# Designed miniproteins, single chains, part 59

Each design is a single chain, and the fold is of that chain. pLDDT is the mean over its residues in the fold that is shown.

## One batch from the design tools (miniprotein)

Design m2035
Fold by ESMFold2-Fast:
Structure m2035 (fold): chain A 89 residues (1-89)
Amino acid sequence: AAAAEEQALEERIARRVALALATAQLRRAATDPNATEEILAELERIIEEARRNLEPAEVEEQERLAAASRSSEELVARLRAVVERLRAE
């Protein structure tokens, strides 16, 4: 069952990362006058799919990281730490 467990963990990590990145991008796009409705709709779709497949506590952690990060670089650094933590557990 090792391959299935590894895949499930990596899919969960990918969804957590996607949620945080999409949340941060949506917040920036919502205040950007050049953001298109297509970009907003796609980001909302990514967030909805991630929320449906994650526990509420995982959703809250990723959304908090996105809200606390001032830049994409800071968010990526924080997400890398979360990914390393999850893989170590």
Scores: mean pLDDT 79

Design m2036
Fold by ESMFold2-Fast:
Structure m2036 (fold): chain A 64 residues (1-64)
Amino acid sequence: MSLDDIIKKLTDEVTKAAKESPSPEQAAQAATKVVNDTLKKYDLSPDEQAQLSQAAADAVRKVL
């Protein structure tokens, strides 16, 4: 699976979690969990991990 495919899947999951969260703080916590679960699954490099974390943060910002 390419990094772009991983980012797309992560962004979709984060966006859904943020929309379903009753508060911005809970949305941030849900997003953090999705990121951590993804990082454990794909054994990404530090640079790829940074890209993934930034994509998740951007997805949360668009919803909140």
Scores: mean pLDDT 77

Design m2037
Fold by ESMFold2-Fast:
Structure m2037 (fold): chain A 85 residues (1-85)
Amino acid sequence: SEVVELAKKAIQSLKEGKFDEAKKYLERLIDALRQETDLDNVLEASKYLEEILKLAREQGNTDVEKLAEEAIEIADRQGARLATR
């Protein structure tokens, strides 16, 4: 799944201190989440987004924190749409 792989790459980049790479993966993840049609992929990506948000807050990275919060909101909206099918 593209959304799951992008979320994992964002986590790895944050753990390695590669903040610019993490931001790029999060931006790609946001775009991919808007197009995701598999509920299980959205739910799995949401779990990784919670980890990203926690890491960003621990690191004091406001830019990554804001992108993670935006991605969580988009994932929640997509999950709600897919769950009503």
Scores: mean pLDDT 86

Design m2038
Fold by ESMFold2-Fast:
Structure m2038 (fold): chain A 80 residues (1-80)
Amino acid sequence: SDTYFNLGLQSLSQGDYQSAISYFQQSISIDPTSDRYHNLGSAYLGLGDYDSAIDYFTRSISLDPNNQRAQRNLRIAQGL
């Protein structure tokens, strides 16, 4: 899971949102965490897929209501 998560972060930093999505989905299938859902949402936000970004930021907040980055990015994805 750490390998897929790290590859996802690297892809995200390079602007390769499609690869980031694939790696984060693999990471989540092994270990679903708030941070993993947040990063998956961020990759969808980078693609301009606001509906998917909202869904995954919402899942992130459901797992950890104190995830302030997910809360902030959810508002951005909602146009707030």
Scores: mean pLDDT 90

Design m2039
Fold by ESMFold2-Fast:
Structure m2039 (fold): chain A 71 residues (1-71)
Amino acid sequence: MIKTELGKMVYEAGKELGLPEEVALAVAKYVDETGKLPSLEEAEKLGLTREQYFELEIEVGMKLIQKAVGL
């Protein structure tokens, strides 16, 4: 189970982008454990392509902005 709010946002973003369940969970767990988004190299080891990594960063960034403005 994903424990942090950032980890949950990463998981939701990954699912919205159509990432495989196991990949979305792996990235979310990484964020849950470290408190930060993975580097491109770390993300590729978790099963993301370069393109998926940048899409995920954009989607998570949008969710963080929405939270900051109370949406």
Scores: mean pLDDT 82

Design m2040
Fold by ESMFold2-Fast:
Structure m2040 (fold): chain A 77 residues (1-77)
Amino acid sequence: SMISQLITEALKKANTLDVRDATLILARFMAEIGDIYVQERRLRRAGAPDSEIERTRERQLARLRADMDAEIARIQA
């Protein structure tokens, strides 16, 4: 899945950091993935069409990827 690919990418990038920074980034990343699932559940309960749920997921995953990349870049600076 797209989420599995993002987790794999996050693990690879985190491997370039020290253990503390890697742990904090991965913990935050996993929490934000959890929030995406919670929002999907809410949209499904509200009767949102699959197309809306998919667009929302894509938007949230794109933001999460950008935020993760920015955080790693900041730590490595």
Scores: mean pLDDT 80

Design m2041
Fold by ESMFold2-Fast:
Structure m2041 (fold): chain A 93 residues (1-93)
Amino acid sequence: MEEEEQRNIKEGVEQLIRDARELIEKLKSKKEVSPEELENYRRAVEVGRGMLEQLRKHAESLKNPSEELKELIREAERAIEELEKLIEEKEKE
């Protein structure tokens, strides 16, 4: 049971990392971003932060969360932070 829960959390975190990295790459490739597009990126960050918080709480409820899972959660947090910073930089351009 706990192994299945850990696997499900891992899959969720890995998907979140992929989504955040994809958005970072797309945003970096654009010289100019419309206010409407920036709002869409901000919404994606808000949703991602909420999902990560739920995944983190679930991981904390496990008796023995793996070091790999803990590292993935940290990687997801950093990816979302990088995306937020990039959005702020694009707004100032």
Scores: mean pLDDT 83

Design m2042
Fold by ESMFold2-Fast:
Structure m2042 (fold): chain A 72 residues (1-72)
Amino acid sequence: SLTPEQRVAARAVLETLKARHPEFADLDLNDERVIRAAAKVLEDMGKIPKGEPLELTPEERALYERIKAALA
């Protein structure tokens, strides 16, 4: 599972995306899939330390690609 630090970082980035990008208004910050996708983006970008391996479902991978594109 995600560490508390990974969850805090993921929520912070998602709140910023929702505030700046109306296309992300559909993202539910209480949805574990959304939090996991955001945390994986941040790990892969080197913004947070890598925790336990995150194996994303296809639905979580779609969220990952959306979030990654917005942060690139």
Scores: mean pLDDT 81

Design m2043
Fold by ESMFold2-Fast:
Structure m2043 (fold): chain A 77 residues (1-77)
Amino acid sequence: SMLEEKIKEAKKRLEELKKLFELYLSGKINIPKSYFIKELNDLIKELEELYKREPDEEVKKLLEEAKKFQKEMEEKL
């Protein structure tokens, strides 16, 4: 229950961040680069702590997805 809720929250946060990043790249919004870096690093840290406490394949997949998005962002910034 609590784990499922945290996974849903993390998925929503990642998807919202991806949407904001697309708007940023298209010039439709003006927010600092540091915002994306901080938000994604915070999410990755939370997912790493969650996985360390309770190893779960869905958490692991989310963590891998978040890290892949981080690399993509670093290449485009």
Scores: mean pLDDT 84

Design m2044
Fold by ESMFold2-Fast:
Structure m2044 (fold): chain A 93 residues (1-93)
Amino acid sequence: ASLTQSPASQTVPVGGTATFTCTSSKPIKRVIWYSSDGRLLDSRDSVTKVSDTTWTLTITDVQPEDEGTYYCEATTEDGETVTSPPTKLTVVE
């Protein structure tokens, strides 16, 4: 399967909301989002299934420490694991 993430980059003000969407060429059973900077996602994050092939990460009340590179890892219905290209979140005051 192939996995894409949109947008490729975004700029969000402090206190705003950042949204990342992962789209798969195959139906997704589950998805996990990671920060490539080694930061753990916290309780402000929510993951929503939009369709069998589309899942969204929403980060509410964005803080300066949320700035970084994000990617998603999807497990398809047939058990294949695929990783998205990274996308960048920039946080401004």
Scores: mean pLDDT 78

Design m2045
Fold by ESMFold2-Fast:
Structure m2045 (fold): chain A 98 residues (1-98)
Amino acid sequence: TKGKEYKKKYEETGDKNDLAKYYAELGKAYLIAGLGKKAEEEYKKVVELAGKDSEIVKEFLDFSIDIGVELLKLAVEKKLEEIEKMQKEGLEKIKEIE
């Protein structure tokens, strides 16, 4: 997975940009899993490492909006099983990253 690759690259090089990408992928996985508070904690780490105006932060915010819109659509259509499926996919992605 991308997150695990970024973490490994950071361990090899010490490049803070790769560490920021690792936390961004982890935060995205938490968003998919419906774990908003954990996603916020990872987002704060991304901002500290990459800077508020960085491309990494912009990509994270865009992803957050996209996930929020998708969840709203599913909720309006009462597709609770699809929401549960998304959350399970997010939890599996977290395991692959950590």
Scores: mean pLDDT 85

Design m2046
Fold by ESMFold2-Fast:
Structure m2046 (fold): chain A 91 residues (1-91)
Amino acid sequence: RREEVERHLRRAEELFRKAAEIDPASKGDLEGALGTFRKAVEAEDPVERSVLAVAGMLLYIAALENAKSPEAKELIREAYRHGLRAVDLAE
């Protein structure tokens, strides 16, 4: 279970990093989203985990709005799916 969570977080980080290299305008929001998902998977309180997951979603939406490259936007969407999966598995 922990290995599966780590795998999804690592994949999200790889995809966010690639998206930021293609489209630097999204970098800050992507770093914020990744950090928030990491905090969510480490949260012991289910309510705190849910709040952090919502915060990560808002940063992801901001990253998509700021991204100009269609390739970067697709990488951001894939990274977000991995982030959500990591949070789901951290229950």
Scores: mean pLDDT 80

Design m2047
Fold by ESMFold2-Fast:
Structure m2047 (fold): chain A 101 residues (1-101)
Amino acid sequence: AAAAQAKRDEYGIEILKAFNEMVEALNAGDREGFEKALERIEKVFEKMAADGLITKEQADIMVEAVRRAGERLYERAKAGEKVTPQDFAEELGRELAELTG
């Protein structure tokens, strides 16, 4: 339905904004900003599950994958590496593959 697609698009935009906030926090060494961005992502996936767009299990897997990707990139940033949105996408993809088999 058009309404369901509009909701998916809206949530997708909010997730992308939160991913950008997370990457900025990682590069700034801002642990509190990283935690806040992760909480925002968790809330978006929880809302998507509540709206029936994904299952609660899928939401939990996505949040765990984002947390793992963010933690790995946080350690790389602490070592002096510049983290890009592409680095985040690649690490997230790897963590999702590990969690889903």
Scores: mean pLDDT 83

Design m2048
Fold by ESMFold2-Fast:
Structure m2048 (fold): chain A 94 residues (1-94)
Amino acid sequence: MKLSLEEALERLRELAEELERLVREGASPDQLRKVLDEVREIAEEIEDEEVSRAVLTAVEQAYRHLDAGDARAALAYVQLAVKEVEEAVREKKE
């Protein structure tokens, strides 16, 4: 059930790409929220508690902006979460 940083990164990248596609295509807020729900589920399973907390914080901001009608800001927060996991993976490999 717990995901390594590398496994979490792979799944979060796929979800970020899907979210970017949906935002570009003008998908409904409900469709965007479903992707955010999947990002949150991945974040909760991250083995590193600090990284998990950082991703969950970014996802909460994404939900707030989506609820305010700003799908592009929601996407930016998910992309920030991916970047934070990428940096953690890089630091752990050294």
Scores: mean pLDDT 86

Design m2049
Fold by ESMFold2-Fast:
Structure m2049 (fold): chain A 78 residues (1-78)
Amino acid sequence: MTKEEQKKLMLNLFLLIAVATDLDVLERSGSKLSPEEQARIKANAKETLAQVLQDAEQLGDQKLVQKAKELQQRLDAL
């Protein structure tokens, strides 16, 4: 709602896009990656999603919360 809140929302949206891209790579090409590389990408995505979820809840943005949870569910299914 404020300009600072809008900037934080935009940053978190970019982070979600980055995580979604990493998950797409893991889903389509996971078998081509070493187990260690897969684990590193998953760990990074997990930490990023936790931060986005916390920020989204602080902002009260339910759409951002829902998107973060959807990506977290995709990550957990891998």
Scores: mean pLDDT 82

Design m2050
Fold by ESMFold2-Fast:
Structure m2050 (fold): chain A 89 residues (1-89)
Amino acid sequence: SIEELLKEAERLLEEVEPDPELPVTTRVALVLRAIGIAIDAELYAPKEYAERIVELAERVAEAALAGGDREKLLRALEALEKALELLKK
């Protein structure tokens, strides 16, 4: 469900540990993917879900810029993308 996917993204973000060795190119890639999700949420999701997805995408971008665990950030982005696809139907 959408709620389960959003809760998974929130849980993953709470569990993100610092990774100071995360390459700058990986950080940029994660930020750009988060921006894409936020844009799609604003354009296609119902307003109530758009706001929640944008907030979570912003948190992923912030964690990526700070150097967070790559795998957890990727899984959070994937959960948000899956929620967004369900909302487009």
Scores: mean pLDDT 89

Design m2051
Fold by ESMFold2-Fast:
Structure m2051 (fold): chain A 86 residues (1-86)
Amino acid sequence: MEEVLKKAKELIKQGKLEEAAKLGEEYEKKGREAKAKGDYETALDYYKLAGDIYEMLSKVDPKYKDKAIQSYANVLEMAVLLSVPP
């Protein structure tokens, strides 16, 4: 996780916002795939990582704010699923 966030931060520093956004999209996809398999713990980690990437992007370009909010909403959904029996 930390290495991915470092890469996203470096891309943003270089002005490569679309490349950093693609990294966020990659982890959103991984979160959806983990959720589909019932792996809510792994899905939570991936959604949190995507949210952190979009939050960094939103500080430079506010168009990414909604994506950050949506990713964090998915984190909360996964946390709720982990807090109650299936």
Scores: mean pLDDT 84

Design m2052
Fold by ESMFold2-Fast:
Structure m2052 (fold): chain A 100 residues (1-100)
Amino acid sequence: SMEEIKQLVEEMLKLIEQFLEAIDNKDYESAEKLLKEIEKKVAEIKDLLEENPEDTKLKELAYKIIELLNEIRSAIEKKDWEEAKKLAKELGELLKEMLS
């Protein structure tokens, strides 16, 4: 449902704030844990959109978010904190678009 998607997006926005803090501290263990939680929430949104398709634009945004998460994963694994921060901010913007 749209209400469940909105709740998951709001939860992910809070996780991104914590993720950005972990990146600023160069805390790999916290960043990795938070990234896994964000990835899990995005998978839940994808499943909800496939079971109850409400808007094709939401599906397109979800796929863009998945691609961006893969790039964030790569940046974190390389400990490229500047790139990870840039991509995490872009992720936050896409999530805000899902709430519009």
Scores: mean pLDDT 84

Design m2053
Fold by ESMFold2-Fast:
Structure m2053 (fold): chain A 78 residues (1-78)
Amino acid sequence: MKENILKLGKKAVDLMVAASDEEATKMAERFGESAVRLVKIRPEVKEAVIEALKYGADKGSPEVAKVFEEARKRVEEV
């Protein structure tokens, strides 16, 4: 289950960062909101979700990476 969450998250990130920076930023913001909600419902996936968000920060442009880092911080605070 946790491994599948990380794989799905990384695939979603790859699709988002392939878009324009404007679209990628909007998708990353919504992805981060969904990640916080998911971790509140299923705390056991928190580490996998954090890894997917770190992957987004590594793969995105500086603007998109910042959104993923802010989402990671919010998930860590849950």
Scores: mean pLDDT 81

Design m2054
Fold by ESMFold2-Fast:
Structure m2054 (fold): chain A 103 residues (1-103)
Amino acid sequence: KPSPETLQASIDIGVSEIDYAVKVTLNRKQGDSQGLSESIEKFTKEVIDIVSKLPSATDDDIKQLEQLGKQASDLASKGDFDGADAYLTQLMQLVGEILKKSS
């Protein structure tokens, strides 16, 4: 059975994803590489804050999430939106693995 903590984390991550998706759409429409980079940094921090509360999240998991988010943010600031999306996909895959371990 999934734990209450895992269910709450899934909900909180979903809310962060919706907020991020809105900001990404706006920043891409404006051509705002810096705004997109800042949105990625905020999204990464919120996701890390949520998953770090799960008992199955390891220090190595958190470090990997930080590295993936930083790489995505750095690429977005340079206008490499496809590269940023690739690292964000990897970040969300790791989040999914942490949630599975927390069940």
Scores: mean pLDDT 77

Design m2055
Fold by ESMFold2-Fast:
Structure m2055 (fold): chain A 102 residues (1-102)
Amino acid sequence: DPARQRALELVRRALEAMSRGIKLAKEAGDPETVELLERAVDAVGEGIRALQDGNYDEAARHFERAARLAEEASKVAKNPETQKIFEEAARLMREAARVARE
């Protein structure tokens, strides 16, 4: 399924951004940002599972939840570099949600 493969590519890129952001947030001593991103990663995992099960609408909802968590992390992050990373992760997750519904 080309849409599924495209959604998974967007998810992979978002997870890479989130992982980099978590590392930087931990280095900055920012546990609130780390907690939000770990919750976002969990939501991505639920979305991937739903996508693999053919539950595209459920997958999209999980990806939308991950996007909201990443966006919240971008607002509270102490390091300006991580703010931009989380904004990008949120954008990729919203795009993955749209693609999953196609």
Scores: mean pLDDT 87

Design m2056
Fold by ESMFold2-Fast:
Structure m2056 (fold): chain A 65 residues (1-65)
Amino acid sequence: SAVREAALAVLRERAARLTGVARLVAEHEISQFEAELATVPDDEQEAFLRRNLSPELLAEVRARL
């Protein structure tokens, strides 16, 4: 899903700007989020992101689409 790939790319880019323990925690959280998103049907992924991401993160994801 292009929506899923865009969301994960935004989250990974943000994590890459962090250092030390904060980066490790962010990378772990992204892995959990990716696993959860994988259980969501492709046609429902955009609605899932609208419910689970902040408006700021959603704006970044939409800019990638």
Scores: mean pLDDT 81

Design m2057
Fold by ESMFold2-Fast:
Structure m2057 (fold): chain A 68 residues (1-68)
Amino acid sequence: SEIEALIAALEEFAKETTDEEVKEKLREAIEKIKANPEKASKIFEELASTLSEEEQERLRLLYVEKLS
């Protein structure tokens, strides 16, 4: 599912990043999506807006990979 792919992408990015602030944001987003799957797109957009352009691009690539 799209939600499962999104959670998997967020979890993988959290493992890859060395930035503690980014890890915390990803962890919070994962918890929020699991609690409210119907709000996944809004939670993701809010998360993405707080990330750098490079971090956003990496996350999008991981998401597309998990969808495949």
Scores: mean pLDDT 84

Design m2058
Fold by ESMFold2-Fast:
Structure m2058 (fold): chain A 104 residues (1-104)
Amino acid sequence: SDEELINFLISKGFSEEEAKRAVEILKKAGVDPEVLKATINTALNSAVTDAEYLLFADAGEKFLPKLSKEEQVAYYIVRAVLYKAAGQTEKANRDLEKAEEAAK
């Protein structure tokens, strides 16, 4: 449900407002919530330091032009979570804006 996904994102460092915005973007793009949750959990479990979170966040950017609209939106939301985990709130907010633009 939307509420389950909102609560999941809040548990990963999103504010309620950021989580609600992210869920609307994901719904518009047709992203599968279960696949997204699995991807976020895998990424977070693979990173052991703030530096590794930032490295994972940046490493995928070169593949963005090869991704579908749905995959680009999912990538930006996952990267926003990684930036929040690393304390990079400004970069996380920028990725929410990029996800919203990609979902149009």
Scores: mean pLDDT 81

Design m2059
Fold by ESMFold2-Fast:
Structure m2059 (fold): chain A 86 residues (1-86)
Amino acid sequence: STTTEQGVKPEDLDEVKKYLEEIVALAEQAQKALEAGDLAKAKAYLDSMGPLLAKLAANQSDNPVPQELYDLVKETSERLEELAEK
């Protein structure tokens, strides 16, 4: 069937790669902010990752989001919450 989506379309690949790069950059900035003790800045970077992750998850059937990326964001978020509660 010509209507059945198979694999990752070139457009989806380009968009997914862009979101992945942005999420990784935001996660790295969030971690650096946590190291500096700037919880507000770290939270802002984490909040910026949410919509990008949601877009990736919505298209998971075409190109599954790497579990490592999901785990990285989750770990960073949990660490921010842990530090914010102290």
Scores: mean pLDDT 67

Design m2060
Fold by ESMFold2-Fast:
Structure m2060 (fold): chain A 71 residues (1-71)
Amino acid sequence: MIPEASPEEVERLRADAEQTLKELREAVNKGDKEKVHELSLKGIGIVLRLVGDGHPELAREFLRELKKIVE
């Protein structure tokens, strides 16, 4: 099995996810479509990383919040 991420790495990924959501909300509020696309791709990367590191519930929650902002 692939080793699970350390607690510190999980906290870092969670922080990156929260930062990405905040930046995405700002981009949507400004009408910056290019930045919305860029941040959405970054968000998908974080989702894939969380799933790969054995945290599918965190990935699902993050993806749900991401979709609420862009949809």
Scores: mean pLDDT 78

Design m2061
Fold by ESMFold2-Fast:
Structure m2061 (fold): chain A 97 residues (1-97)
Amino acid sequence: GKTLIKVVLRLKPGPEEEQRRIFETFKQEVLRRMKALGVKIELVKEEITRDKETGESIVELEYRVDTRDAQLAVEAIKDTVANMSSVELLKIEVEDL
């Protein structure tokens, strides 16, 4: 089976270009961790909503993985957040397809 992992992140307030770099680093670090585990992960949705007055951004991501790998994917995402002080994990949901 396949599992959908829905992730909501808050990026540290700052200039748009800096926030884009933080987000690209986050995506690369998740992929790096998953590759090291030998697990395939597919990013199926990404949406960034930026408040220009506060400089705050909310990021919504959806990853699709094999159901057997879902726990490893969740752990890789959480580990990536834990190692990036510029990223806060607001929500993570797991849905079997």
Scores: mean pLDDT 88

Design m2062
Fold by ESMFold2-Fast:
Structure m2062 (fold): chain A 80 residues (1-80)
Amino acid sequence: MIDEEAILAEAELAMEIIKLAVDLRYKAPKEVILESIDRAIEAAERTIEAASKSDTELGKKLKKIAEEVKRELEELRKKL
């Protein structure tokens, strides 16, 4: 059940990252891009939280990846 929560959070994060990539590629207004970044950061935080409840190797790897994704998103936000 905990792993299911982590997998669902990962899927949501992936969707938000794809939406952000689309917005960036089509040069959406800055406000739209910032909103997409904020949603992706929130999804990354949810993924970190869900993965932190898992003692599996998958959960540990997912947490590390989500933390790296969040860091990259925060840096992207600062560049805008």
Scores: mean pLDDT 82

Design m2063
Fold by ESMFold2-Fast:
Structure m2063 (fold): chain A 69 residues (1-69)
Amino acid sequence: SAAEEQAVIDKLAELSKANTTDEDSLNEEARKILEKLNLPEEYALEVAKIALGLVSPSPELAKKILAAK
């Protein structure tokens, strides 16, 4: 849902503190976020694409991100 998508975006913004559209920088920040959330780094590219607004978070990934500490 739009509310879940916004919650994911808000959580990623809170964790990243980065304000950049550079893909390499976002990919590196995504890896750091995934480490903080104890999620596999294989999600880094997908998280970076979500941050760039290129894709919407899937319900499954959104649930994992929102449920993670």
Scores: mean pLDDT 70

Design m2064
Fold by ESMFold2-Fast:
Structure m2064 (fold): chain A 112 residues (1-112)
Amino acid sequence: MVKKSREISKQIMDALKNGDIKKAEKLKPEMEELLKKNPNSAMGWRALGELYEAQGKNKKAAEYYTKAAEVYLKGGRYEDAIELAQKALEADPKNEKAKEILEQAKRQLSFS
């Protein structure tokens, strides 16, 4: 359900911007359940990536940012895919999937 995914992902991201990691953590199970039903929620993957990064779980943050980047790439949103792939590589420079997505998204923009 796209509306609920956007609402919960926004609440997580807003909580993290305000330094309220505990509030974001409480929303994590609902966000995970929504992503099982709608894995094309790039914002949902991003929100959980930002939560894991705030927790110092950088490798897991990179995995979730990479999933968000892949969703954007498949949707033709190449600039968004580049942003999230770069965030993934900042969190985990060895993430090969994030490197692949970054290169693919950059190639798509260069054909324009």
Scores: mean pLDDT 87

Design m2065
Fold by ESMFold2-Fast:
Structure m2065 (fold): chain A 87 residues (1-87)
Amino acid sequence: SSAEEALRIWMDYMLEEFEKLAEELVNDKSLSKEEVEKKLREIEKNGLQALEEFAAELQIPESVKQEFLEEFRKKFEELKKKALEKI
């Protein structure tokens, strides 16, 4: 559906922005690895909340919303691991 496509584009855009933010955090020499991990956890929490809110606005079915939330968690975990490997 057009709504599901909009959610896909939005999620992919947010993940790209989060990847840039993670790289900025990793390159901040004033932050410890623990502080970077804490900030990444807050970004994930905020991203999940924003995804749920946008899915609700688009009237995405609950089952489809859960699939997007699971995919977001998986992709964010991969993004986090890749960023932390550079510390």
Scores: mean pLDDT 88

Design m2066
Fold by ESMFold2-Fast:
Structure m2066 (fold): chain A 72 residues (1-72)
Amino acid sequence: SSKIEEAKRKFGAATTPEEKGKALVDLAKAYEEAGLLESAAGTYELAAVYYRKAGKPEEAKKALEKSKKLRE
């Protein structure tokens, strides 16, 4: 989908861990809208890794919570 393609482009253009985390949340949301729940869950997990690297533990926890809910 165009939203997934746009989100992937934004992730590819991201240079800092915080930018990568934000881009991965956008990508995960695009996967959710497309009904690709396993891809969305895995992408939220990856977003959490980058938020931890960025020193953003609250954003990392939110991404992990979203991933867990999608696997329930």
Scores: mean pLDDT 88

Design m2067
Fold by ESMFold2-Fast:
Structure m2067 (fold): chain A 87 residues (1-87)
Amino acid sequence: VKPSALGLAVRELKEKGGTLEDVKEALKSVSDKDTGFEPVLEILEEALKNLETLDPNEIEKRILEAVKSGEALPDIVSAILEAALSL
């Protein structure tokens, strides 16, 4: 996982007017996993809904904390990053 690349991908998604649903659809082509995405997707959903109050750096920090705590698996974060960058 590349935390700086994930922060960039979230900013790019926001600037393009992309949605969480766009990321979920892209995930279908990137990963065969049906579960395990929810913790990271919830962080992204909160970030997109609270755009005026959340710093992109705080989004990256929250995702890193989820990985460190074992709440999110590194391969799940990589799949979401790849999906977001494909948009």
Scores: mean pLDDT 65

Design m2068
Fold by ESMFold2-Fast:
Structure m2068 (fold): chain A 86 residues (1-86)
Amino acid sequence: AMTLEQVKTVLKLTIKGMLAEGLDPSFVAMLITNSLGLDRETQLKAAQILEEKGVDAFVDILAPALYAASQGDLEKAKAILKENLA
């Protein structure tokens, strides 16, 4: 199983790769949060974090949620994101 630190590293490299290919930060954030079934308001807040505070701040919020999802706990993943983006 991946560690949380490995999830952070993979997520950071993936986001940086998408941005390097010309995808907008808002679009990248919305792709990820939409795939987790979050509401529009939460998706917009996540997009603002990536645009305003950068990749590290976004990864620090999203990686714990993705780690929970990787353990099969999608409800915990959604709860982590909703709590940190409310």
Scores: mean pLDDT 81

